# Designs tried in a protein design run: designed miniproteins, single chains, continued (4). Part 13

Each design is a single chain, and the fold is of that chain. pLDDT is the mean over its residues in the fold that is shown.

## One batch from the design tools (miniprotein)

Design m12418
Fold by ESMFold2-Fast:
Structure m12418 (fold): chain A 74 residues (1-74)
Amino acid sequence: PTTDELRKRALELLDLVEGYVEKGKKEPLSKQEAQQANMLVQELGRLSGYLSPEERKRLDELAPVIVENYKKQT
């Protein structure tokens, strides 16, 4: 994969993670949704070098919300 492809994937993952956080504000995530969201956060963490400083700041804000939700479901 090219750097551009990895950046595109990182941005897609960031959007998905943000979607799970927003859903969790309206209704509790299911155990399966919490597991999926945690998996996406782990994948995005490995691609964080392809994010801008503002996008990394957003990830740093979102990741703890997903991780805490996952811990409550397990």
Scores: mean pLDDT 82

Design m12419
Fold by ESMFold2-Fast:
Structure m12419 (fold): chain A 80 residues (1-80)
Amino acid sequence: KATELIMEGQKAYNEKKYEEAARLFLEAGKIYEQQKDYFSAGTAYLLAAKAYDKAGKKEEAEEARKRSFELYQKSVELEK
């Protein structure tokens, strides 16, 4: 489940396995997005961006951050 991927990603991040953490967070974000849980998806992509920044993956971090903001915007539009 997406929540399990977030927990595993946080564990990888704490172990300084930043690129692995980013991949786990991206996978969680995709699952939340499929479930139309856009807020949780946005949070997962933001965590992936943070992990990519730590891994020195600037382009991937920027894309994940952009995706996070798009998903947060989608979540706000649904909560009108």
Scores: mean pLDDT 83

Design m12420
Fold by ESMFold2-Fast:
Structure m12420 (fold): chain A 99 residues (1-99)
Amino acid sequence: SKEEAKEKLFKTAAKIHIYAVILINREKDPEKRKEIEKNIQKAFELLDEFYRLGFEKNASKEELRKIVDEIIETLKKAGMPDKVIEEFRKDLEEVVDLL
């Protein structure tokens, strides 16, 4: 259901936020930290767009999956580990399937 999709998305966004904070705090190089912060900010802007398109505009699953791909690529650029990236992709794809 759309309600289950919404709860799943919010839980996934919360996990992304927690992992982002850990990633930023463990980085000792100020320039690398700024780059991580920039990519994380972009990922959250894409999550907000995903929410608007999926829940407010009822965009196609194809369009939503394109945004999922952009979120995942942005999180990879931020330096999140592959295992965590695979979990977030699976969770976001499940959100699309529940819509």
Scores: mean pLDDT 89

Design m12421
Fold by ESMFold2-Fast:
Structure m12421 (fold): chain A 76 residues (1-76)
Amino acid sequence: LEEEIKKIVESLKSEKAKEEFEKLGKGALDLLNAGMSPAVAAQYLRREAKIVEKSLSEKEKEELREAVEKFVKLLL
């Protein structure tokens, strides 16, 4: 999963979207390492992304949303 996060980050064009997704991905990994289910990690990602996107431009929001959904599909 760490390598999959890196691949998604590398596919993004916006530095802000890369930074914010890397933080969210790390948070999701921390939950999984603590024994939480993939469903809980996916819920965390979607919830936190909605908060983060309020500070982003429209293009950065679209990149972040795509990255989050790609990672959620890998978890579920």
Scores: mean pLDDT 84

Design m12422
Fold by ESMFold2-Fast:
Structure m12422 (fold): chain A 100 residues (1-100)
Amino acid sequence: STESAAEVELDELIDALLARLRAQAAREGRTLSPREEADFRLAVTLLALHERDIAAVRARVEALLARHSAREVILLLVEEAAELYPELVDLKERLEELKS
C-alpha cells in the first residue's frame, strides 16, 4: 500500500510508544489487555491528528510514562482524547470504564 510519509511516521510512533507502555506494565508485574492496547493506540492517534506534531506527542507520552503507571498513562491519554473529540461517544464510555 502507498502510505504517506506522515502515516508511516505515525504508525512507527504508535508502535514505539506501545512497546514502552508494554514494558511499563511488565515492570508492574502484568500484561496489557487487547482493549488497553486498542485504547492507547486510538488515544495516541487522535492526539497526533489534533497536534499535527509527532515529536510533541512522543515527548508528552514519554513524559507521562516516566511518571505514571501503565493504567494511569492510558487513562490520562483517553481522557485528553475524549476532551478533544467529544463527538466520539465510545471514548467517553471507555473513559468511565477505565476510571472504575
Scores: mean pLDDT 82

Design m12423
Fold by ESMFold2-Fast:
Formats: structure tokens, sequence, C-alpha cells
Structure m12423 (fold): chain A 82 residues (1-82)
């Protein structure tokens, strides 16, 4: 179940242009962010999200990073609502 949701996010990130390795790392990072938000650890969640933004902007540029973060935020909102 969780694996299938991560796999779908990973495929969407790959469609944006991320490598297989980066898409996997980013998808699991999104799950970690969702976990911290569910625990009320909003500062930890935000720190991971900002690190992810920085890495994606450096490697793929700001436009692709923003699109990837939109997908990640949608995934996080869905996971937190479960």
Amino acid sequence: EEFERIKKLKEKLKELGLSEEDAQTVAYSALTIAGYRRLGEDEKAEAIRETLRSVLEKKYGPDLAEKALELIDEFIDEEVAR
C-alpha cells in the first residue's frame, strides 16, 4: 500500500525529469516529511522540505524544483489526511 503510493510519486517525479535515484530519494523524503507532520513535528518537516528544495534547485534548477515540490506537497497532504 505505502510502497505503491511511493512508487506512483516516484514515477511522477521521473516524468518531470528527475533521475531514478533522485526520484526515489525525493519520494521517500516526502514520506518522512508526512510522518513528521503527523507527529506535530512541523519544524523538522519544514527543515527536510527546505533541504529538498535546495538540493533540487541546485541539480535541476528552480522551475523543475518548484514543480517537484508541488507534487511532494500534494503527496504529503494526502498522507497526513489518512
Scores: mean pLDDT 83

Design m12424
Fold by ESMFold2-Fast:
Structure m12424 (fold): chain A 79 residues (1-79)
Amino acid sequence: SGTVDALADLEKRTRQADTLSDRQRALLEELAALGMSVATFEAFQRLGFSLEVQVDLVRAGVSIAAARERAKALLERAS
């Protein structure tokens, strides 16, 4: 049940003016199940992480500071 509350909060942060896709909802459900906090989610979103990358970072137990460095490295490799 905590997953539903967390999912709703994460959805609210990503929605803006757009409707969430089924894929985006599945990734947000996974983030909520992994115990993603709103504060961590907002920080990762501000760093420009895709939802897929956010799942990988949370699974790895990466801090916000370490995630910032990983974001730069991933963007450089994705160029």
Scores: mean pLDDT 69

Design m12425
Fold by ESMFold2-Fast:
Structure m12425 (fold): chain A 73 residues (1-73)
Amino acid sequence: GPAREEELRRQLALLQEEVERLRAEGVLEAYSISQEGDALVLYVLMKDGSVYKYTVKGDEVTVEEVPPEKFPG
């Protein structure tokens, strides 16, 4: 419904803001955004080879470093 669509747009905007910030800092190599069930997930590949996973579920944003093999691509 409209409320869920507004929530998804807000969550996507948060992840896009993070991508833009990392790009502006010159540390971003690649990224991937996907919807996984009730969560939006952003994978970020840094120029140094490290990978970070951002998970947005409800109002919470969780950031964790993951093995490079977890990057989808």
Scores: mean pLDDT 80

Design m12426
Fold by ESMFold2-Fast:
Structure m12426 (fold): chain A 73 residues (1-73)
Amino acid sequence: GPGEEAANYAEKGGAAAVAGNAEVAKRQFDKAAELSPNEEAKKYALEGGKAAEAGDAQTAAKYSRLASEAAMK
């Protein structure tokens, strides 16, 4: 469902950020935000995208986890 899809994109965003692929990470987090079933998941996905764009892989990975957890509620 939409929550599972949002969680999957957030996980891909975090993985891409850790791999150093900031552009890919941002696109995946943007998709997670679009598909997010609630505002909490959307906000975390957007923060993950911002962190990835800034090159902060650790923070992007943190928000990837938080967005995935929130999307699966």
Scores: mean pLDDT 88

Design m12427
Fold by ESMFold2-Fast:
Structure m12427 (fold): chain A 79 residues (1-79)
Amino acid sequence: KELEEIASKLSELEKKILKLLKENGPQTAAEIAKALNISKRLASVYLKGLEEKGLVERDKKTGKYSLTEKGKEVLKILE
């Protein structure tokens, strides 16, 4: 129920970010912004929201975001 509720509340842009991380692996906010043709500020705001939901995690040393297990499960619901 919780994962389905999270999945239903995701915007199209949030879904694209999760799919991009699945396809290309860990990426910085700048790399995601370039891939989706959005501003780095917008990418950072969405990534923080996804991190707060537990769907992505940030590597402190590289600044790269990756999918969590929870993020992978939510993405399976979206497929």
Scores: mean pLDDT 83

Design m12428
Fold by ESMFold2-Fast:
Structure m12428 (fold): chain A 76 residues (1-76)
Amino acid sequence: MSPGDQRSQMMNDFMNFSNQIDQQMDSNGYSQSQKNSIMSRAGQIFRDSMDYADQTGDYQSAMQQMRQQMNQLQQS
């Protein structure tokens, strides 16, 4: 798979997690401030994972780490 395809996959994974987190926050009655805080953290996880992948070329490990951190964020 090309680096471009791998980057697209990471973006799609992030978009799916963002949608799931947003729906969960709405279902749980989160305030706009709480939503903004959680989404800011989700964005940071994505940026850190993408930077790691771009520096190392290890998109598979970066995607796995991102998924684990996003799942932990949803549990919080």
Scores: mean pLDDT 80

Design m12429
Fold by ESMFold2-Fast:
Structure m12429 (fold): chain A 91 residues (1-91)
Amino acid sequence: PAEVADKIISEMNSLIERLKALTEAGSPEVVDVIAELKTLIAELNSVTGELIKLADPERASEIDSLLQKAQDAVKEAEDSILKKLKQQQLS
């Protein structure tokens, strides 16, 4: 149903914005948000995502766009964390 697509779109937008803010702030909470977004990305790349697109095909492109934005945000956050850890550790 359309309500399920609306909920997922809303949740992804909220998590993407939160991840960007936490990454900019250097917050340790960024790890939890990365895990939440990775879970949603995996669900949308599975049968669940296909079923949602079939139920609301008009939103398929919007969901795909959000999926790409979520993947990009996770990659940027992970790269930021790795860079910080490398600088702190330096062996």
Scores: mean pLDDT 76

Design m12430
Fold by ESMFold2-Fast:
Structure m12430 (fold): chain A 63 residues (1-63)
Amino acid sequence: VEAVVVDYGLVTNPFAVLLEVEVDGTKHLVYVPQSKLTAEQLAALKKGARVKLDDKFQFVGFV
């Protein structure tokens, strides 16, 4: 599934990235542990970025 990042933030407990994404007009919150992200993926994270999610809305990667 492809989604567009509406907003994002760093979560401190545990350290992770919380993505607010939109799929077909519906907003979803996607929790990504920092350990699952590379430095390049963290640097690519911004509003309007396109991301791939699995069938359970788990982060797979960037489009």
Scores: mean pLDDT 72

Design m12431
Fold by ESMFold2-Fast:
Order: C-alpha cells, then sequence, then structure tokens
Structure m12431 (fold): chain A 83 residues (1-83)
C-alpha cells in the first residue's frame, strides 16, 4: 500500500509540475493519507486522497493532468479496498 501511494504521489507531482502548479496542497494530502494508512485508518486515507483530486482541480490543473491524477488515485483506492 505505502509503495503504491508513494509511486502515485510521484506521478501526480510530476504532472502538476509540468503544468507549473503549486504541489504543496496535494503533497499535504498524500502525507496525511500515508499517516492514515500507517495507522490502519482507511476511511481517513480515502478522504485525503479525494481531497488531493479536489485541490488539483482548484489549482487549475488541465483536464488531461486531472485525468492522470484521478487514474493514479484510483490505483491507490483500489489497493486499499482490496486489502
Amino acid sequence: LISILEQAEKEIIEALEKDGLDTGPVRKHFDQAKKALENGDYSSALQHLQQAIEDALALGASPETLEAIRAQVKKVIDAIIAS
């Protein structure tokens, strides 16, 4: 789970940086999601991942970048649900 989360964060941050956007809000939500997963709080982890998508949209991420972000977050959510 943590390795999947860290890979998703890397891909998302790279996409946001290519668009010239502030990565801080999204990094914050991934840090909170990681801590929630480490504590077994899957509900909080899922909430933080959804907030990361919302923050990317609020930052003005392009539709293409937002789609890539949603795809990466979905991989993490699917892995959490499968656990």
Scores: mean pLDDT 79

Design m12432
Fold by ESMFold2-Fast:
Structure m12432 (fold): chain A 87 residues (1-87)
Amino acid sequence: SREEAIELAQEALALVAESVKDPEVSAALAEGAKTIKEELEKLPLEEQKKLLERLAELFAKAAEEFPEEAEAFARASELFRRAAELL
């Protein structure tokens, strides 16, 4: 459902916010977790799905580039992918 998709997207951003060591990046991701519902709700369903798919790809790439936080980024990628599949 759309509600479950939004919850997974919020969970993904909150998870990486807690895991990253840079306090500015952590704060930005935590704010993203609070605002992603409103941002997704502004988009048509097809564009919501594409955004979630792009976020999954972005965080998968981040897991490769940042080995210290790789597990959190990989988990966030999977949550965004699952969110996209629920739409």
Scores: mean pLDDT 85

Design m12433
Fold by ESMFold2-Fast:
Structure m12433 (fold): chain A 74 residues (1-74)
Amino acid sequence: SRPGETLLHRLAREGKAEGVRALLESPDPSGVLRRLVGRRDAEGRTAYDWALERGHLEVAEILREWAARNGIEL
């Protein structure tokens, strides 16, 4: 795994759209998902950046829409 990589980074890099969707649909009373979507790894990349770099457009769109609804800048 890459340094600073979260589960969301790995799912996005691998193009696992169902996994990304399931994770983002989880209850988030503590704001963990907000932090995960905005989190940058040791290379300064978000999960969205990795989805775009790997050409996983479905994952990128899921992350973009979720970020927009939750006030997160990508």
Scores: mean pLDDT 80

Design m12434
Fold by ESMFold2-Fast:
Structure m12434 (fold): chain A 78 residues (1-78)
Amino acid sequence: SLEDLAKALRGELPLSKEDEERLKKLLEEVDEETAKLIREALELYPNRLLLDMFIELFEQGKYEQLRKLAENIIAANS
């Protein structure tokens, strides 16, 4: 769940309420497959810079780059 992911991330890095809401919006607005990849990437590699990159790519409308980043992180950490 989104709450479980946010709690896992808070265990590894500090998250503001704004960070959690931006991540929630991202995961709700992208397609289900992309949302799953992003969750898996952040669970495998809970990193502030990675979270910021996902949010930035989403807010810039770079959905293909967003998906590729998630796939690359999963491949590198699987």
Scores: mean pLDDT 80

Design m12435
Fold by ESMFold2-Fast:
Structure m12435 (fold): chain A 65 residues (1-65)
Amino acid sequence: MLARVFVSDETLASLSPVMQRLFRAMEAGDAEAAREYALKALQDPSLSDREKAIAQTVLASVERT
């Protein structure tokens, strides 16, 4: 619950492709794909600190699912 961030369709479209795939994996309940895309987001130097913080939160959530 607390690990999920509210994202509008507009905001989702403005995110990098890796972040878009991360959110789609989370919505699908695909923990393995969510973990993979979160790790890719953390290693991508073009992503904002905010996007990396979201990816870290997703990794923590996946560890507990």
Scores: mean pLDDT 70

Design m12436
Fold by ESMFold2-Fast:
Structure m12436 (fold): chain A 57 residues (1-57)
Amino acid sequence: DLEAFLRSIDVLPTPELLEALRAAGITSVADLRAADPELLRELIPSLDEYEAVLAQL
């Protein structure tokens, strides 16, 4: 579950973040792992949160 994954790495799954991810076709952890790192940087405005996501991929 994408929301549970984000919470487990101390990334708050705000409605804005979840909508941005869905608009980019990211609805699962598998989609997140397959996503372009440059795209993830645009979708995740916090650098600390972006780095936390990349560290788990």
Scores: mean pLDDT 81

Design m12437
Fold by ESMFold2-Fast:
Order: sequence, then structure tokens, then C-alpha cells
Structure m12437 (fold): chain A 59 residues (1-59)
Amino acid sequence: GDAEAAAFGGAAGAAAGARTGDPSLGGMQWYWTASFKAGGGKEGGEAAGRAGYAAGLAA
């Protein structure tokens, strides 16, 4: 359902975004690794949910 898609997409979306987002453009591997962990961590959970939910709705 939408909730399942949002939860799955949120985790995947945040992970992908953190890995290949703004930090990648900076070329700072230590920074985007930390951003990746933050995106999948405590504060990233909400952002991940929003990103995944938006992606799920677009499908």
C-alpha cells in the first residue's frame, strides 16, 4: 500500500539522495558518508519518509 511504498521509498530515497546529492558534487567523501548516515539515521528518518512518500505518489 501507500504506507509500505512510502516507508520503503523513504529509506531508499534518502540513501540514494545522500550518496549522490549535494555532498557528491563537493567531492568530500567523508562529508557525504556522514550525510548518508545522517540521512538514514535519526534526523534523516523524517526527510527520508517525505522523499520516499513523494516518489511513491509520483509512481
Scores: mean pLDDT 49

Design m12438
Fold by ESMFold2-Fast:
Structure m12438 (fold): chain A 69 residues (1-69)
Amino acid sequence: SQIQQLKDQINQILSKPSISEQDKQQLKQLITQLASLSDSAEYSQFVADVAKKLGLSAEDVPKVNGVKG
């Protein structure tokens, strides 16, 4: 599935021993794509976990339509 492919790509970047600024930019883009394809609590939790791990601000993570505000 497309969602699984995006998760796999994100996890591949996160598995690197060090994450570069280029890797962070790629992760932001992959998260944005995942947001466009998913409208669920599972997506929200996954994105929150990734953002915390990377030290990303809330504004760097797009909201998904239908996510409870």
Scores: mean pLDDT 67

Design m12439
Fold by ESMFold2-Fast:
Structure m12439 (fold): chain A 74 residues (1-74)
Amino acid sequence: TKTARFDVPDEYRRILIGAARGSKEPEAQKVRKVAEEKGMTIRYIPDPSVANGQIELSGPGDPEETYQEMLEAG
């Protein structure tokens, strides 16, 4: 199992946090599906030192590759 955290960019705030929280919005669902297809779990981490918090990806897939594909889908 691999785990990594990524700062949430302002442009993707709604989509990435939505994906982590199970939003029904199409863009958030597309992003969540990318992670699920890689066997990755998404968690939202409200880190006060980071403006929009972080996304944590954990699973058998590559977290960096998964995160990049999630941004491409959003």
Scores: mean pLDDT 83

Design m12440
Fold by ESMFold2-Fast:
Structure m12440 (fold): chain A 66 residues (1-66)
Amino acid sequence: LLLDASSTGYTLTDVETGTVLGGFLKSEDPTPQIIQLAKEVGAKIITYPEDSEEVQQIAQKVNEQL
């Protein structure tokens, strides 16, 4: 699952199907919802290497809980 950030929030996408699984506002901590979705799909979170440290830290926290 790909986690990326835009000006409006975070997006979680299944890279195999191209399906957007969720959108999350930056004002909310998306970590618990992303953990739930990742467990349901059975996949780890990936990010682009150029993504912000905040996005990378969210992905690390989610992957530690899987």
Scores: mean pLDDT 78

Design m12441
Fold by ESMFold2-Fast:
Structure m12441 (fold): chain A 68 residues (1-68)
Amino acid sequence: SELEELKARLLEADRAGDLEAFIAELRRLVQSDIPREEQLALLRELYEESTNPAMRTYLRIAIHELEA
């Protein structure tokens, strides 16, 4: 599924420390036709697993925007 593909790409970018790739895939997720509830669930999961402060910051921003 598109959700599973985006999750895999986001996890790969996080593991690689590739902030540019992470931001690009995050933008794809937020602009996708994936239901907002599913996007939020994925973003919260990624936030729990990420140890990168920059990526965690972008995840917080995305979560806040989707909750509004």
Scores: mean pLDDT 86

Design m12442
Fold by ESMFold2-Fast:
Structure m12442 (fold): chain A 94 residues (1-94)
Amino acid sequence: SEEEERRKRLLADVLATLILMEAHVLGQPEAGRLAADKIRELADEMTPEELEEFANEVIKLLREGAEQGLSPEDLVAKINELFEKKKKEIEKRK
């Protein structure tokens, strides 16, 4: 249990770092910082598998937003929307 929780925190930190790196490469550092902070915030409420799948959804959104030429403000708004949706899904499981 305690070892599993430590491993999950490490996974969250690794995934947050990957999100930051991807966002930096895409020229969207503000969206990346927000997404990294939010992934760490929600990590305790998810399984390791759910956390990895959700981080992949975040990365996909960052890539698609960059390809579409979204402004930093519009991409930040979409990241916030994705995280609000995930919070509501988690609350429904309580």
Scores: mean pLDDT 84

Design m12443
Fold by ESMFold2-Fast:
Structure m12443 (fold): chain A 77 residues (1-77)
Amino acid sequence: DLLEEIKNKITQETQAAINALTTNPSQANIDAGRALVAQYRVLAQLYLQVGHPELAQTYQEAADRLQAAIDAVEAAL
């Protein structure tokens, strides 16, 4: 199932970003995480507009999860 493969790839990419951020909470990793959140938010909006609500939801959930990790790391600094 291609849709499931795409969802898994997004989940893996998001988890890799969270792992990088939590292992090494540098400003560079925070900035990279913020850029990825912004990208995922744009992709979620775009996919919703072109009629792919499942992909839109996947990107939105990935963005929310990564943002929560960024917020937790910044609170610890």
Scores: mean pLDDT 87

Design m12444
Fold by ESMFold2-Fast:
Structure m12444 (fold): chain A 83 residues (1-83)
Amino acid sequence: AAEKIFENIEKLDKEYGEEIREVARQVLLEKGFSEEDAEGGATEVYFLVRARYAGQDTLPSKEEVLAEAKELAERIAEREKAM
């Protein structure tokens, strides 16, 4: 399992990492966050997706990963607006 976990994390970072951050950042910007806050939130989304992904036996599709990133970004936006 360890070898598969590392392989999945490397694939996530290489193939989806920038797109995860881009999708999350765009959602946060559209919700009225500053560019700096959106960048911070996008980084948080990336680490949350990575953590959830490390617990799975199979690599999800790019579409599924990006949909999850969007959901997490929307949740972060709601959290920040409640503070």
Scores: mean pLDDT 76

Design m12445
Fold by ESMFold2-Fast:
Structure m12445 (fold): chain A 77 residues (1-77)
Amino acid sequence: MKKREELVKRARKLADEAVELADKTDDELSKEYQKAAVMALSAARMAELLGEKALEEAEKLVKEAEKKVEEVKKKAE
């Protein structure tokens, strides 16, 4: 259960960060951050609703969302 709770917290925190970054950027970068937020939120819901059986897929989705946020930050530079 601890791994699921940690993953959900990580995913929700990432979604919140991505939304905050989207609000501070222009249209193109904002849309990319919003996509990352949706990925992170989807991972959190997957882990919450499907439990341990979906943890591997949820973790992959969180990593993809983290990578997306990082890629968008590089484009903003």
Scores: mean pLDDT 79

Design m12446
Fold by ESMFold2-Fast:
Structure m12446 (fold): chain A 94 residues (1-94)
Amino acid sequence: MSLAEKVAALLEALRNEDHATALALLEEILRDPSASLDQKDAAVLAAVTLLLDREDYELARAVLELVRQLFSDDPRVVRGAEQLLAEIDRREAE
């Protein structure tokens, strides 16, 4: 499956509320050495944006935790994920 096909499958899994398939596809995209950092960032942003629009905060947290785990050595990625997690906490508190 091409990177574009994986991203399309990820977005369909998210729309169908297939959380297990969505997380597996996202992990595959993020671990793909042929994918650029920009492509990985775009996939994460698309997934998180869709989940926040749907108020699916549990899956949005799972996505951001996966990103934080896979890029734990990148302080900018960790900080970005933590900032989005804090925004989710703020939205749930309202």
Scores: mean pLDDT 80

Design m12447
Fold by ESMFold2-Fast:
Structure m12447 (fold): chain A 82 residues (1-82)
Amino acid sequence: EEEKRREKIRLEVSKLLAENPNITDDEIAKKLGVSRSTVKKIIDEFNKRGKERIEEAKRLVEEYGMDPEVVAAIFGISVEEL
């Protein structure tokens, strides 16, 4: 199934980035046997999700008056991103 395959690729991209933050899109594409465009889309989606999580966390701090350190811990992000 297309979606399960994409989730597996996303997980593998995340793992590679965690092990080597300086890895290039080309190297990821070669290691996973997918196109460079597919890797770029996954990284873009990952970055977009990261931004959405940060925005959601910021709303909890700004609109609901929650402690930034507590919110950062709950969302698994850095307090510096708030």
Scores: mean pLDDT 72

Design m12448
Fold by ESMFold2-Fast:
Parts: sequence; structure tokens; C-alpha cells
Structure m12448 (fold): chain A 87 residues (1-87)
Amino acid sequence: MSPREKAYVEAAKEVLEERFPGAEVEVTEVIQVSDTHWLLTFRITSEEGEFSALVVLTDLGDGRVDLVVKVIGKDGTVETFRRTLRI
């Protein structure tokens, strides 16, 4: 991974670790969609169970990223939320 992609993964992990305190968060895939957009996928092992996460990341070009996060449970439940943070 490039240093920039590592920063994106770390930003997404921070958001997922805030949602799932104490969870093990593992990046499974990093896909560049465009010059400003990435798709990140994660595996999450938490006290609440196992989840997968899909993160659509937009680099805003000003040191901030916009994340649209979809968390998918073992039972097929889907939770969606958005965060903007500085990298």
C-alpha cells in the first residue's frame, strides 16, 4: 500500500474501532475507484460477533476524508453511517 492508502485504512479503522470498542479490525481489500475515491473492505471480530464492513472513501483534497460505512452482520443485517475526519 502507498502511504496515502495506509492513512485511509487507519482513518477507516479508527471509525470502526470507535463503533466496536476492543474489536479486531482487519483490512481485506483496498481498491482505488478514481483519483479521489477508494473502496475499503474490512473483517471485524468483536464481542457482538463477526461483521464485515464496506467503506466508500472520498479524499476531499484538504486533509479531510469523507467515509460512507456499511457494516454487515452474519445474519445479513446492514447498518450505514457517515463520518468526515482529518488525516
Scores: mean pLDDT 85

Design m12449
Fold by ESMFold2-Fast:
Parts: sequence; C-alpha cells; structure tokens
Structure m12449 (fold): chain A 64 residues (1-64)
Amino acid sequence: SMAAELGRQAVELMEAAGMSPEEAERLGVKAVLGASREEIRAELLARGMSPEEAEQVVELLEQL
C-alpha cells in the first residue's frame, strides 16, 4: 500500500541517519497514534538527524 511504502521510506531515512530499526519503528508508531509534527521533529533532531532530514521524515509520516 502507499502507506507501507511511505513508512518504509521514513524508516530508511532514519536508519541512514544512524537510528536503530527499533527507534525508527517506535517513531513511526508514535506518528500513527497522533504525535504532533513538532514532537516527532524534536525526537529526530535529538537522535542526530539534520533539520532537513527530519523535515523529510515528518512529511512522510504525516501522510500515514
């Protein structure tokens, strides 16, 4: 499905930035459960992702 493809791309970006598969999956679940854009972005930045990379992940997760 489109949602599965978007989720896969978000996880791949997070893993490329150095996040573990477990952390990437946890953030994906958190986004699906209604966490805000600001909350997700803050966690991505805290994990060492650049602002530009974090924004790409947030946009992908918002489409779920």
Scores: mean pLDDT 78

Design m12450
Fold by ESMFold2-Fast:
Formats: sequence, C-alpha cells, structure tokens
Structure m12450 (fold): chain A 82 residues (1-82)
Amino acid sequence: ELEEVIDRLYEAVDNLDLDKAIEELKKLAKLVPEVRKSTDHLIKNLEKLKNDPSTSKFEIEVTLGVAVLLAAVQRTIERRKK
C-alpha cells in the first residue's frame, strides 16, 4: 500500500497533477498517522498553488517533489522498524 502511494505520487509529479498528489498525501496520512501534520501542511500548500493563477510550473514541481520525498523517507523508516 505505501509503495502504491509512492508510485502514484511519482505519477502526480510527472503529470503535475495537484489533485492526485493531495489525494495520495491523504492516503499516506491514513497509513502513517505520525506524518499527518507534515502531510496536512503539504496539502494546504498544494491547494494554495492550485488556486493561485500566478503559480509557476517550477513551484508546483518542487512542492510535489517534497511530497514524494516525504513518502519515500517514511517508507525507509517503516522498513527499518521491521
């Protein structure tokens, strides 16, 4: 499940799909409650970028990249717990 979320976040970066990234971050928070505060902050940032017509493509790419990094780091932490 966590791997699927990471794969879908990579797809969101490739497609610059903010809605998909927001949905996958919500799923990540359900799977890993300890990242909920971080995912909530990222979701708010992505929603702001989505509604701001002055948002650059680069800002979207960077914010989506941070979402992928958060999920990838959390996958590493979960793997170490076992």
Scores: mean pLDDT 76

Design m12451
Fold by ESMFold2-Fast:
Structure m12451 (fold): chain A 77 residues (1-77)
Amino acid sequence: MSKAIQILYLIAEARKALEEAGLEEEAKRVSTEAMRALQAGDVQKAADVLREAAERSPDPEVAERLRRIAEEIEKLG
């Protein structure tokens, strides 16, 4: 599987985590920003978008999940 497809899967996982937490608008915003960064070839920025979303999250479990996904994206870049 290509690294780009793996990163897209990770962005989808992050969106799903936010949707499950009831944060539908944040899920749309974060996935859109991360995908734009990925399309520009900026893997670090895609990871940073998820990390910033984690810092804004009121749910500690969602925050930890987003940080883990951001780290996985960085590892793939």
Scores: mean pLDDT 84

Design m12452
Fold by ESMFold2-Fast:
Structure m12452 (fold): chain A 75 residues (1-75)
Amino acid sequence: MLEQAAEALAQVARDFGASDETVEKLREAVRNAKSPDEIVPAAEEATKDLPEDVRRQVLSAARLIERTLKEKEAA
């Protein structure tokens, strides 16, 4: 599931104009997360140097992914 989250967030960043370096940094940070709770902090750290509008979109996607993964774990 974290691999899917990493690719989804990387695609969102790419769609909003993030550099290839930032996209790869985001993918790596999310892949290194050990739980859904770490996805948002990882995305925040990886995108701290991005424009506010791009960062907000990536973090919104990260929060949605975290919630979806937690809902699946709660079953």
Scores: mean pLDDT 77

Design m12453
Fold by ESMFold2-Fast:
Structure m12453 (fold): chain A 85 residues (1-85)
Amino acid sequence: GIKEAIEKLEEIRKEVEKAKTGEEALKLAKEALLLALKYAEKEKIPEIIGLILRLIGAEIDKPSDEEAKKFSLEEIDEAIKLLKE
């Protein structure tokens, strides 16, 4: 359920903090956002899709490892917030 999805997102967030490259961080963020999309309440789906589109934009822009990692953490944090009441 949503509680288990939040727990998995928090685990992925810890993996992002340990990521050695920006590509690894963005890939982990994508996994987290797709998981959030699967378990999100219907009224939250548009906001989750918005986060996914922002992530695709970041992948295209090829940010630095530091910027990609920071962005990935911010995206996951927003997804966790959207899954919570």
Scores: mean pLDDT 87

